# Designs tried in a protein design run: designed miniproteins, single chains, continued (5). Part 66

Each design is a single chain, and the fold is of that chain. pLDDT is the mean over its residues in the fold that is shown.

## One batch from the design tools (miniprotein)

Design m18285
Fold by ESMFold2-Fast:
Structure m18285 (fold): chain A 97 residues (1-97)
Amino acid sequence: MSMAIVLAAVIHKLGEEEVEKYIKKLLEKEKSLTEEEKKEVEKVLEEAKELAEKHTLEELLEKIAELLSKSSKLPEEKAREEAEKFLEKVIEELKKI
């Protein structure tokens, strides 16, 4: 699942410290999450940090566009636009936490 790639792109937009604060707040508020689900979220965050260090924002958006193109058979140009829209929605949802 490409959540680490999406979160890495969010790190490029908001910064690592800010993303860590949102994820910590999510884990504190969502008491319905199992211990295993919380560990998986922490693992995704660590993978996202590594991806953000190794890749530019544009490279990460291209990876997201490829995943959207494969899942919905969208043309490349539309997949790239949808990747940017998807990233903005993820940022808005994180800010609501």
Scores: mean pLDDT 78

Design m18286
Fold by ESMFold2-Fast:
Structure m18286 (fold): chain A 107 residues (1-107)
Amino acid sequence: SMEEEKVLKRIEEVIEELRRMRAASTDPRTRELLDAAIARLEEAKELIKEGKIDEAIEVIEGAIEVLRFFRELFRAQGDAEGAAAAERALEMLERILEELKKLKEKK
């Protein structure tokens, strides 16, 4: 559906932003956490393509938890730039989650 295509495009945009954050990070642990979030978003894309919206929602919720974790990590380390980037990505994922929940209600 057109709504599914819209959500898939938004997920791809968020994946690209997370990849940019990873490229900018000098901490291997932070890179590993971002790689995990990217993998979850790619998994959610495949689930959406298969019509498995409930499973995609669970995967996005997991990615949101990862982003909240490293936002707090960046804050604890005094990395205001990293924390702001994580918060922006979190806002984008929360919008994806809202769109997926609306997509579920229409089916």
Scores: mean pLDDT 81

Design m18287
Fold by ESMFold2-Fast:
Structure m18287 (fold): chain A 80 residues (1-80)
Amino acid sequence: MLSEEEARELAELVARYYGKKAGEFIEELKRRFPDADYFIRIGGLTEETILDDENLEKLKILFTALAGKSIDELLAELAA
């Protein structure tokens, strides 16, 4: 599982790259979290769809499973 610091970095990356080019997000994600490619594939997400609105809920569930915290909670903590 991810540490709290890794989970916060992941949440920041999601927020930063939401609505951006998905390939750039995936490249940063894999650089920070080498196992991320495996988790993305298990979650049924693709590089093309991971940042689509329809997949945001799947992404939140996946990150909650990895981090033990929701993306919204991590972003709120980061903003404080």
Scores: mean pLDDT 54

Design m18288
Fold by ESMFold2-Fast:
Structure m18288 (fold): chain A 87 residues (1-87)
Amino acid sequence: ALVAAGNALLAAGNAQLAAKNYASAIASYEQAIALYKAALAINPSVTIKLNLLAALKNLAAAYINASDHDKALAVMKAAAALEDEIA
């Protein structure tokens, strides 16, 4: 349920980002990230980590488009740390 809900919110965020609804995209990505983190606490799956990484990268892109560069940088650092963990 957590992963499926996270995937649905990631897809919703992607659609919102494409529509240039950056505030809605940010909210959807943040909720997807929270659900993926909750899922990882139960099952530390590489597949879930890859989904979390995708959500983090897309959130950073949404923040860049919203001109929130400080938040984009913070999210990009979190994504880089997760990439190092997966490697």
Scores: mean pLDDT 88

Design m18289
Fold by ESMFold2-Fast:
Structure m18289 (fold): chain A 81 residues (1-81)
Amino acid sequence: SLKQQIIQLLEQAIEHLRRGDLDKARELLDQILGLASQLPDPTLSTTVGGLVSDALFHVDRGDLDGAIDDLESAKQTIESM
């Protein structure tokens, strides 16, 4: 399902951030944004998209812990809906 694809990509992005592989993490986050926009629930789409966008902002500022927190929150949001 689309939700499962996004969850798997979120887990991969978090792992790359933990390794300091920022280029791969950014690539995965851009892919997640594209898939999140395809979610049929507009509240879920907006919330996940917002959290992933905020995570990208944290990555650009060198705040990897903040980025990971946002992505974990996005994952929990999808899993709860």
Scores: mean pLDDT 88

Design m18290
Fold by ESMFold2-Fast:
Structure m18290 (fold): chain A 70 residues (1-70)
Amino acid sequence: GEMGEKVKRLAKEAGLKRVTPEELYRFAIEAGLDESVALLAAMLAIQRGLKEVTPEEAAELVEEAIKQLS
């Protein structure tokens, strides 16, 4: 969706090939997502044992968090 694409774009524009859950949270906030959605996306990465994710994976985690809170 649109918000996942915004997070992916922000990570790529920052020159990052991989982002940590903390960086994922920060990019989600910069994209205009609610703190609850940004936190859930980061927590989903942590719960799955993901120390780093690609911008594409970050977009998927954001979309999943939006879906869970919708």
Scores: mean pLDDT 87

Design m18291
Fold by ESMFold2-Fast:
Structure m18291 (fold): chain A 91 residues (1-91)
Amino acid sequence: SEEKERKARMIELVADLLTALLSDTATREQIDAVRDELLALARTEEEREGIRRFTDSALAWLDNNPLTAEQKAALLAALPPVKAADLAALE
């Protein structure tokens, strides 16, 4: 149950940040807060590296606005923590 709750929270944090990025409402403070929460939930070096890479990409996106629809779709497809999550383990 603890592992299920951890993975669900990571998925929620990533999904919420991506929604904010795609709707142009994301802030640097929000990205920093999400990074800190995800890193606190991370248990492996692979997860920590994925989180850093994802949030670095989010910050780069924010600094280089505007992005095209195709670039926003590519960022949404780059979900290392969510793609790494085995949803079968949540049952």
Scores: mean pLDDT 71

Design m18292
Fold by ESMFold2-Fast:
Structure m18292 (fold): chain A 80 residues (1-80)
Amino acid sequence: SLEEAKRFLDEAYQRIRDAKTVEELVEIAREFARRVATLPQQQRDDAITDFTIYLTNDPRLTPEQRKAILQAIAEALAEA
């Protein structure tokens, strides 16, 4: 549901704010991808888009860290 997609996003954003290492960020991204993979396609695609926008706007992340996180999402979705 739309409410589940929003919940997954809110939980992922909180975990990103609390993360201390790039390894934690990658694991958060993989868990997020696995959770949204259970949603209907439109809601999944919207959630991934919103998450990507959030990552792009997080000033704590380097371009290399953003790339690693996006690769982790793509890999997790391909495995789902």
Scores: mean pLDDT 80

Design m18293
Fold by ESMFold2-Fast:
Structure m18293 (fold): chain A 84 residues (1-84)
Amino acid sequence: SSQQLLQNFLNTVDQLLADTKAKVQQLIAQGDYEGAIQVLQQTAADIGRLYAEVYPSLTPEQRAQVEAHLEAVQQELEALYKEI
């Protein structure tokens, strides 16, 4: 169902964000700022790719829900970028 697809996508994005936060904090602690930037860029690219894959299977209302969620995720990634 599109609802199951939506929930799986949101869960995957949340897990990617959590993993990214942990990895970026580890790299910053090690002084690996280039590695931290690369991880942030890779996560943004992966989220974009995953959204493109599910997009045609979602309703307009579900797409709006995803876009609101991704806006919050983008703000968290930008906050991590500012720590570098």
Scores: mean pLDDT 91

Design m18294
Fold by ESMFold2-Fast:
Structure m18294 (fold): chain A 57 residues (1-57)
Amino acid sequence: SRAQKRAFATGLFVEEIRLNDGRPLDDAQIRALAEGLGISLAEARAAQREAVREVRA
C-alpha cells in the first residue's frame, strides 16, 4: 500500500541519517535513495522531513 511504501522509505531515511551522524542527507544522497527506492524526488524529500522528526524525538 501507499502508507506501507511511505513508512518503509521513512525508515530507510532514519537509518541513513543516523549513519550520517544525525545530519539530514544532501540533495545528491536524496536523489540516489529516490532512484534506488523507485519513488519520486518529492516523496523522498517528504520521507526525509518525517525521518528528521523521528531522529530528533
Scores: mean pLDDT 84

Design m18295
Fold by ESMFold2-Fast:
Structure m18295 (fold): chain A 73 residues (1-73)
Amino acid sequence: SEELQKKLVENFLKLVEDMKLSPRQAADLLRKELLGVLSPEDARELLEKVGASEEQIEELLAELAKTPRIIPP
């Protein structure tokens, strides 16, 4: 669901702000919690919003490309 993915992105951004996570810590949390749930495009947008470097974004997107997408029924 697009609405569900948008809500996950909003909740994640709030958590990053509340916990004062660095871009690297935010990328690691995204990898742990949302790998296979977000599209590469949504993951890129989220990482850009938390201030991740292009290198960090490319590293995570490469991992997402190797992970089978879990598409909810």
Scores: mean pLDDT 71

Design m18296
Fold by ESMFold2-Fast:
Structure m18296 (fold): chain A 60 residues (1-60)
Amino acid sequence: SPETLAQLRKLVFEEAELTVKRMSLIVKKRNGEPVDEKELERLDAEIDRLTAQIQALLAS
């Protein structure tokens, strides 16, 4: 449905933004820059949540 496609686009966009942010923190950590490990944990949890929602919509 158009509503499902709109929700899917929103979730995919949010997941992509968080993935880019997470990757930036990983790059900083590899370069020896200080990073907030709790922020990485929060990003991982939020990405997992969004991935689960995307999978649920695709399975419908």
Scores: mean pLDDT 87

Design m18297
Fold by ESMFold2-Fast:
Structure m18297 (fold): chain A 111 residues (1-111)
Amino acid sequence: DADAHLALANAYAAAGNYTNAAKNFLLAGYLYLTNGEYDKAISNLKKAVANAAKASDSTLLAKALALLGLAYLLNGQSAKAISQLNKAIATDPTGSTTAGAKQLIAYIKSL
């Protein structure tokens, strides 16, 4: 199923439909993350971030950045995780993503 979302995301990106591209890269990245495929998750979540930015969708961009931060953390890359989580907070400071991102940064700093 992750491969189906990846194929759909690539097709939307090629068509210039950046919102649907970002959503499908986010779903592919999430599915790879839940399967423990952290390198594939990071790759697809970076594409979700790029496409969300092109779409000017701050809510989707914040979600993609936060999930990318989680993927970096699970891949043992704590400094990169904190960087992406701070970007998520800055992108949508009053959004639903921000509380979780702040909690995850506090957790990483407690290690």
Scores: mean pLDDT 88

Design m18298
Fold by ESMFold2-Fast:
Structure m18298 (fold): chain A 65 residues (1-65)
Amino acid sequence: IEELIEADPKLRHTIEGYLVYILAENYIKTGKLNENTVAFAELILGKEKTKEIIEYAKKVLEKYK
């Protein structure tokens, strides 16, 4: 899975942007991370990369307080 993403840099960036966007929307609405979105990201990117993206999304949201 990660090999497929690494083959296309645009795809990798698109997925990361998509996850940030979805996490931001859900966090603003509910104050929670969407477990299904997290599970999907872990399946595609792996746990370590998914955690980094989630932390990045949280920092982005904090800046727009």
Scores: mean pLDDT 65

Design m18299
Fold by ESMFold2-Fast:
Structure m18299 (fold): chain A 87 residues (1-87)
Amino acid sequence: DAAATQAKAQAFADTIVDRLKDIPYADWLGRQIRDSPELSQAAAKMWELGQQKPHVVDRVMNLLTSVFNSIKENGLKDTKELEKLLA
């Protein structure tokens, strides 16, 4: 069900944005999850796994924090510049 997948993907995107609110790339990643069918399916699966095993979500959030800090340290501070590199 596409609607159920979309709802779960949105819930996971909202969790990323809320938990990583001080990281500018979190909003950008949330948009990519909503707009990409592949990322939406992955996010929905992560949301379902997180409901059964919350520590899995914590591990994913820690990994994303490390990745975003690495991107920031490499000078990519603007989400628009990141979007241009991925286009």
Scores: mean pLDDT 72

Design m18300
Fold by ESMFold2-Fast:
Structure m18300 (fold): chain A 80 residues (1-80)
Amino acid sequence: MELEKEGLKKLREGDYEGAARLFIEAARKSKDPEQAARALALAGHAYALLGDYEKAKELYRKAAELATGELKEVLEQQAS
């Protein structure tokens, strides 16, 4: 929870590298697959903002593997 909030703050400040690190840490510490999927998707977004589109796609794909329902469908589209 707190790591994701701090990551979102870093995104707003333009610290995309810091945001990505916080989101990856949030995913690793999450015990809920949906929360981990959300955090990985946010890390993918941060890498896309850094211009690292290959890493962004990889993170979206990993997020899609953990997600269910509509979130999974959205993430699968972003990973392609």
Scores: mean pLDDT 81

Design m18301
Fold by ESMFold2-Fast:
Structure m18301 (fold): chain A 74 residues (1-74)
Amino acid sequence: SSTQQQAQQLFQEILQLQKQFEEAIKNKDWDKAKQLLQQIEQVMQQFAQIATPEQFQQLQQIVAHIQKLAKEAL
């Protein structure tokens, strides 16, 4: 369905933003890391609105990882 296609696209966007966030942390680009974190949070909110319970559980693992990195670095 179109909804499942949107969910898949948002999930891929989260994964791409996660890679950029981790790279920004590695490069100690804190301003970029903070901006990427805000973008990730926005896309995650959109995904959560249309995700199935199973997809949402998968997202929670990614969220936990990102939050751990943010807490340790920012």
Scores: mean pLDDT 83

Design m18302
Fold by ESMFold2-Fast:
Structure m18302 (fold): chain A 96 residues (1-96)
Amino acid sequence: MVKARYATTVTVYHKDMSPEEVLEKMREFAEEMLASGLAVSYQVAMAPDGRAQVVFFSETREKAEEIAERFRKWAEELGFDEVKVSVVELTVYETE
């Protein structure tokens, strides 16, 4: 039974990167968060307007906040035009 209690939701837009480039970079970041144990799972989506969203699921608020902080710095260094980050407590988390 996976017991994620927090989610870090990130939304980004980059005017000069292709959707494929954005998705590849976000996947690399997400895999690092999994490998470090900060996230137990993640989900990635991209909207038709080129805005990409990732949700990271974490066991603790501290891990979720660390993902948020690392993501903000990473995204700003790569020059993303829009960066939105939020951390929320979960009442339900289900995996199949």
Scores: mean pLDDT 81

Design m18303
Fold by ESMFold2-Fast:
Structure m18303 (fold): chain A 77 residues (1-77)
Amino acid sequence: SRVEEIIEKVLKELPGAIKPEDLPQLRKLIEAVLNKEPYVLEPEDDVNLLLQLLTMLLSLELISEEEYLRLVNELLS
């Protein structure tokens, strides 16, 4: 899937940057980007981790600036 392809690119370009336990949050975030859906925050979500993941995706050019700004706004609202 496109989600798995993006995850593999992140893990290849930034080895050790993402812990295995954080992969579900990264997957959910990428799915929200690709489906152009709002990210719904759960009480257990780590907002700081999600912001770091978004910044990594943007720096690797795996998401657009438009999608980055949309999701940052949703996470900080």
Scores: mean pLDDT 82

Design m18304
Fold by ESMFold2-Fast:
Structure m18304 (fold): chain A 80 residues (1-80)
Amino acid sequence: SEIEQIFQETMKVIEETVELLRKNASKIDQATLNQLLAQLQALAQKAYQAYENNDLDAMKEVLEQVRALKNEAEALIAAG
């Protein structure tokens, strides 16, 4: 289903972003790193909630938010 495909993509982007942040932890201040990881955990919870509720619009919003957060993480790493 469309929601299942978007859920899988969302979880993949979260996993890739967490790995990227952990691999580059030395390039980011600890407070910012902790904040970004907490935001990714919150977005993962929202993705599960949207999937359980069969809420396609909410799932699309979460995917947009995790992509934005991945872009932010990449920019911070490039600046460090």
Scores: mean pLDDT 89

Design m18305
Fold by ESMFold2-Fast:
Structure m18305 (fold): chain A 55 residues (1-55)
Amino acid sequence: SVLTPEEKAAIQEAFEKGVVDEKARAAIKRFQAKTGLPVDGVLDDATLAALVKEL
């Protein structure tokens, strides 16, 4: 997997709360960099579609 278990947990928690904290944002940016998406830390439609396959 592109994400570590800790990064996956942080992103899952962000989905559950609907709020992206610093840890989740860092994990999202790392995921975006690894998948060739714009590194903005935003859960846009493209980032969400890619993350669904990893979670």
Scores: mean pLDDT 77

Design m18306
Fold by ESMFold2-Fast:
Structure m18306 (fold): chain A 64 residues (1-64)
Amino acid sequence: QAEEDAKAAVAAAKAGRADEVAAILAKYGLDGERRAEGLVAGVRRYGEEATYKKLLAELKGALL
């Protein structure tokens, strides 16, 4: 589910694990490498909740 994947990606980003973030995003056909770097920076800059909401919307859009 997109909600579970978004939570996992944000948790991995908080831990600095860009490789785990990239693997989750790849399941949705997103550029995982580029997105993973942005998520790691985003969690630090905007916090977990804001980053989660933005990512969840992107993952749901990718499922169309």
Scores: mean pLDDT 77

Design m18307
Fold by ESMFold2-Fast:
Structure m18307 (fold): chain A 89 residues (1-89)
Amino acid sequence: SMDDIELLLQSVRILLQEVRDRVEWSEEELEKVRATLEKLINSLEGLSEEQKKELIELVRKAMEAVREKDYETAAELLEKAAQMLEEHL
Protein backbone atom coordinates (compact mmCIF):
# COMPACT_ATOMS: atom_id res chain seq x y z
CA SER A 1 0.00 0.00 0.00
CA MET A 2 1.04 3.67 -0.26
CA ASP A 3 1.22 3.81 3.56
CA ASP A 4 3.84 1.00 3.48
CA ILE A 5 5.87 2.89 0.85
CA GLU A 6 5.64 6.04 3.02
CA LEU A 7 6.81 4.05 6.08
CA LEU A 8 9.81 2.66 4.16
CA LEU A 9 10.60 6.13 2.74
CA GLN A 10 10.52 7.65 6.25
CA SER A 11 12.79 4.84 7.55
CA VAL A 12 15.27 5.44 4.68
CA ARG A 13 15.19 9.23 5.32
CA ILE A 14 15.90 8.73 9.05
CA LEU A 15 18.79 6.38 8.21
CA LEU A 16 20.11 8.90 5.64
CA GLN A 17 20.09 11.65 8.29
CA GLU A 18 21.91 9.39 10.79
CA VAL A 19 24.53 8.59 8.11
CA ARG A 20 24.95 12.33 7.38
CA ASP A 21 25.35 12.95 11.13
CA ARG A 22 27.97 10.13 11.15
CA VAL A 23 26.21 8.16 13.87
CA GLU A 24 28.28 5.09 14.82
CA TRP A 25 26.65 1.65 14.40
CA SER A 26 27.68 -1.75 15.72
CA GLU A 27 27.80 -4.68 13.28
CA GLU A 28 24.67 -6.14 14.95
CA GLU A 29 22.80 -2.82 14.60
CA LEU A 30 23.72 -2.53 10.88
CA GLU A 31 22.56 -6.13 10.27
CA LYS A 32 19.24 -5.43 12.07
CA VAL A 33 18.68 -2.29 9.95
CA ARG A 34 19.46 -4.20 6.73
CA ALA A 35 17.15 -7.11 7.69
CA THR A 36 14.30 -4.77 8.73
CA LEU A 37 14.50 -2.72 5.52
CA GLU A 38 14.67 -5.86 3.33
CA LYS A 39 11.53 -7.22 5.06
CA LEU A 40 9.73 -3.91 4.50
CA ILE A 41 10.79 -3.81 0.82
CA ASN A 42 9.67 -7.44 0.23
CA SER A 43 6.26 -6.72 1.86
CA LEU A 44 5.49 -3.83 -0.55
CA GLU A 45 2.65 -4.54 -3.02
CA GLY A 46 3.15 -1.35 -5.09
CA LEU A 47 6.61 -2.27 -6.45
CA SER A 48 7.77 -4.72 -9.13
CA GLU A 49 10.16 -7.56 -8.23
CA GLU A 50 12.91 -5.75 -10.22
CA GLN A 51 12.35 -2.53 -8.21
CA LYS A 52 12.42 -4.51 -4.93
CA LYS A 53 15.71 -6.16 -5.97
CA GLU A 54 17.24 -2.76 -6.84
CA LEU A 55 16.13 -1.25 -3.49
CA ILE A 56 17.54 -4.25 -1.56
CA GLU A 57 20.86 -3.92 -3.42
CA LEU A 58 21.01 -0.15 -2.66
CA VAL A 59 20.35 -0.82 1.06
CA ARG A 60 22.92 -3.66 1.15
CA LYS A 61 25.60 -1.47 -0.52
CA ALA A 62 24.76 1.47 1.78
CA MET A 63 25.22 -0.74 4.89
CA GLU A 64 28.58 -1.98 3.51
CA ALA A 65 29.65 1.65 2.91
CA VAL A 66 28.74 2.51 6.54
CA ARG A 67 30.86 -0.47 7.73
CA GLU A 68 33.77 0.98 5.71
CA LYS A 69 33.04 4.48 7.16
CA ASP A 70 32.39 5.72 3.61
CA TYR A 71 29.53 7.96 4.73
CA GLU A 72 29.45 9.92 1.43
CA THR A 73 28.79 6.76 -0.64
CA ALA A 74 26.30 5.48 1.95
CA ALA A 75 24.38 8.79 1.80
CA GLU A 76 24.34 8.76 -2.04
CA LEU A 77 22.97 5.18 -2.12
CA LEU A 78 20.26 5.94 0.47
CA GLU A 79 19.33 9.14 -1.41
CA LYS A 80 18.84 7.04 -4.59
CA ALA A 81 16.63 4.62 -2.63
CA ALA A 82 14.55 7.54 -1.27
CA GLN A 83 14.13 8.97 -4.80
CA MET A 84 12.92 5.59 -6.14
CA LEU A 85 10.34 5.38 -3.33
CA GLU A 86 9.17 9.00 -3.83
CA GLU A 87 8.40 8.22 -7.52
CA HIS A 88 5.87 5.58 -6.33
CA LEU A 89 3.91 7.79 -3.88
Scores: mean pLDDT 84

Design m18308
Fold by ESMFold2-Fast:
Structure m18308 (fold): chain A 80 residues (1-80)
Amino acid sequence: SLVEKGKELAEEAIKLIEEGKHEEAEDKLGEAVELFMSAGEPELAIKALEDAIKTAKKVGDKELAERLEYSLENLKEVAL
């Protein structure tokens, strides 16, 4: 299902953030968000971005956290 694939990609993105592979993480996270939105599950898309922001802050990547926060604000405008 789209939700199952989105969940796998979101989990992979978190691992990539922890590994410092930020560009690959953003690509996987973006694909996960698109799949959740296509499935009509905007709350899952929001949660995926929130979890990624939390992980970026945990590993000290302020630039990635700021980019993801911008993406979250944009998503909330279309999801809410």
Scores: mean pLDDT 87

Design m18309
Fold by ESMFold2-Fast:
Structure m18309 (fold): chain A 66 residues (1-66)
Amino acid sequence: SIRLEDLIRLGARAAGKEFTEEAIRLLIELVGDDLQALGAAVRALNEAAGDRKVITAEDVRRVVGG
């Protein structure tokens, strides 16, 4: 079985990016275990980060939290 944390990391790496551990934890807390919703959130976070290589908990709050 794939871990949610590993799925999130793989989605960021596909865009040349990485999540902080705090950002991963917050994303799972806000979105839960819906793989479709997690995939959509990771795509939105990759876009919102632009040229930045690191996605932070602030990015997660801004993009996913409202």
Scores: mean pLDDT 85

Design m18310
Fold by ESMFold2-Fast:
Structure m18310 (fold): chain A 79 residues (1-79)
Amino acid sequence: SAMPAAGEVGEVTLTAADGRVGRGRGVLVGVGSSGIAYVLMERTAGDLPAGQHRGEVTITSDVTGAVGSGPGVVQVLPA
């Protein structure tokens, strides 16, 4: 599925390469020319610590309800 547009807000899940998962609210900052999504996330569930993580990102748009998935870099905000 195609990623939502930059600026979209919604539910975010990141599955990191080591199997750790973070879930929360986030905003899609943008998608690079290589198709890598960049997301800022406030984590509400999972075991992913604060900081920058790479993995498979899923974002569900609050506006359209559309689900986008693909490779991404997620900045998990500190508590």
Scores: mean pLDDT 78

Design m18311
Fold by ESMFold2-Fast:
Structure m18311 (fold): chain A 94 residues (1-94)
Amino acid sequence: SSTLEELKKLLDELVELLEKGELTEEKFRQIAKRLSELAKKLPEEIQELVDKFLAGAGLYLQLKQENAPQSQIDSALESAKRLKEKIYEKLEEE
């Protein structure tokens, strides 16, 4: 499905930008909007996981802006990566 391919590509792009520390609030908003549009075409469980993933990525950005301890920033990144993997697993079940 082109929807699934685009969803996976955007999840990968967002995580890569988070890992590189290159994610801006504007880029995050653009990707979040598109991910939400794609997710609404999928089962509710996938939409809920995408919402959690976006909340996690948003938390990562907030922690970086607030100069939070590196351990908290790293924990938020690892949580986002875990949610991405869970979304991939659920998409393979569909």
Scores: mean pLDDT 86

Design m18312
Fold by ESMFold2-Fast:
Structure m18312 (fold): chain A 57 residues (1-57)
Amino acid sequence: KETYRQLAEAAKAGGMDVAEVAVRTIREDPSHAGDVLEAMREVDPEAAERAKALIEA
């Protein structure tokens, strides 16, 4: 959980798309999708919703 939050914070600070980082992380390890989305939602709620839509497509 903390690892995903740190990734989201680093992505936001670096000007990266948090949603894209979340989708990539979830596709590599789908078993942690819930934890990734929860962590991303704490950092950037709009990006978390976009990531959720992308993985459900």
Scores: mean pLDDT 77

Design m18313
Fold by ESMFold2-Fast:
Structure m18313 (fold): chain A 62 residues (1-62)
Amino acid sequence: SEKQRKIAEVEAELDRLSAEANRLETEMKNETDPEKQQELFDKLVETTMRIIQKAIELEALK
């Protein structure tokens, strides 16, 4: 059904965002350049906000 396809799409996007967040956390933890560390942190914050938004969207579809 269309609803099930939409749920699967949102779940796939959440999986991608979670993988990106994990990668950013690892890179930030291993980064020694303060400027690059700040850039990674900003990207992690943005990715986390997108995860929250998509989680809300997923709950609304159920």
Scores: mean pLDDT 87

Design m18314
Fold by ESMFold2-Fast:
Structure m18314 (fold): chain A 84 residues (1-84)
Amino acid sequence: MVVEHELTLEFEVEDPEKAAEEFVEKARESVERTRRETGLEASLEVLSKEFTEDSAKVVLRGTEVDEDGVTHVVTATVIFKKKK
């Protein structure tokens, strides 16, 4: 069984590109921590990165299998906008 989740997050930051890169690294660290602490299958895929002068948009897909063998797929769209 596969359960799909979608979410959109928006943040105002001083440096959108830097914030987007830091977010991706933290997301990867979170997945590795979950895998290490639970022993369950977990992965993260970066589907797209889009940068403009005043914004960054990152689309991530996280996949994890729980103890009941259910696969969870989370697609997150994260938008960072430069503070004015």
Scores: mean pLDDT 80

Design m18315
Fold by ESMFold2-Fast:
Structure m18315 (fold): chain A 98 residues (1-98)
Amino acid sequence: SAVERIIGLILRAIGLLLDAERYLESDPEKAKEYLEEALRTLEEAIDLVAAMGGDPDAIARAREHLEKAREALKKGDLKAALEHLREALRAIVEAMKG
């Protein structure tokens, strides 16, 4: 089901964000790779949530945080990227509640 796919993507994103935080100071290049994969994973999750009729306000907040995370990654601000990806994840979970 689409819901099972979304839950799988959310769990994957949580793991990637935890790995990114672990490597943030010791291996920033590895942390960046985890953050970039988390961004792609959350972009797929929010597209599926939008297709399934999730809360439009929560979807808009998730998309805004994903855009800010992408900008932070381009600037090399890994801490800001991590924080925005966490907020996007929160908004995606909120969008699924109906």
Scores: mean pLDDT 91

Design m18316
Fold by ESMFold2-Fast:
Structure m18316 (fold): chain A 83 residues (1-83)
Amino acid sequence: ILVRGSRMGVRPSKEELEKAAKEAKENGQELVYDPLTWHLLTKEELEFLKSLGVKTVITIGVTKEAQKIISELEKQGLKIILG
């Protein structure tokens, strides 16, 4: 399942992400996160996405604090694609 923001520049809600993760697991599908947002992803957002079993994150960038944990998250199986 591919999860995207409902509008360009708006991040998906936690409820929307949790629902998508549950549906992906029930259907045996990988969850790909593409928020279609111009905002940098935070450390807390990346850790939350990893906790949901997200396999791929597509983003224009991450915050300075998030950048410090990218290598650890990738080692744990999260693929991050930076634009």
Scores: mean pLDDT 72

Design m18317
Fold by ESMFold2-Fast:
Structure m18317 (fold): chain A 81 residues (1-81)
Amino acid sequence: SREELLRYVIETLRAVAASRDPEEALAALHALLLLAESAGLEEAAAVLREAIEAVEADPTVETARAVARRAIERLEAMLAA
């Protein structure tokens, strides 16, 4: 279901938020974006594109973690609606 896919995206973002490697974090974000787009999760895809842009602008562990946490909050709000 779309809810299950959204929950999977959120869970994977928790791993991104715990990552020590910004390149691994970016790779995971790109994989999640492809999944969200292929599943027609347009709002989740938009959140993930913003997350990717922020990490690409500042490719540090700190930024990747902060961006992933913000994305989790936004997607959890979508799941709760």
Scores: mean pLDDT 85

Design m18318
Fold by ESMFold2-Fast:
Structure m18318 (fold): chain A 65 residues (1-65)
Amino acid sequence: SIEEKLKLAEEYLKKGDYSRAALVLMTIGHETKDAEHYLEAAKIYEEAGNDASAKVLRLEAEKLE
């Protein structure tokens, strides 16, 4: 469920596993077609220093508007 995936993302964030946290949020965004989840994943990638992945996710969010 989406609720279980959100909880999993929170656990990864608490452990500092930003890549897995962002991947889970991206999966939720793709499943729900919700730009907000893509933007949250992009922010996490930026904080982890992965600007290229963040840019891709921001473009995907823009397509959903």
Scores: mean pLDDT 77

Design m18319
Fold by ESMFold2-Fast:
Structure m18319 (fold): chain A 83 residues (1-83)
Amino acid sequence: MEEQIKAEIDVATLIVAARIYLVFAKRDLEKGNTEAAKESAEKAIEYAERAIQLARDHGLPESFIRDAEEVLEEAKKLLEEAK
């Protein structure tokens, strides 16, 4: 139970980090800072992928994986827009 709770907190923390970088990437893209937007989008992808892997490794509910996948897809689209 405690080990599962720790995994849930760790995954939630990674998803929050990914969402924060997504916000930075969107903001920088709107300002024309394409290079900064790319860096932030790449970080969002990294954190979201880590969240998905950790959630799968610990058998967490599908909702954790889905939330992380939503952030991952949004970050990938933003990375393409920043080109």
Scores: mean pLDDT 84

Design m18320
Fold by ESMFold2-Fast:
Structure m18320 (fold): chain A 59 residues (1-59)
Amino acid sequence: MKVVVTLVDGTEKEYEVSEEVAEKLVKLFEEDKGKAGFLIKEETGEFVPATEIKSVKVV
């Protein structure tokens, strides 16, 4: 499943993850942006600071 992370500067990053990871990312982003950023790093290897994340959406 494809997840798009939009940064506050308008940059969009696309990741292919499982449906379970996509659901967890959306829920964590609403509850704790720091944990969402950590999950992105674990699944993709890329560190995205929580303060730079504007939105997370499944496409």
Scores: mean pLDDT 76

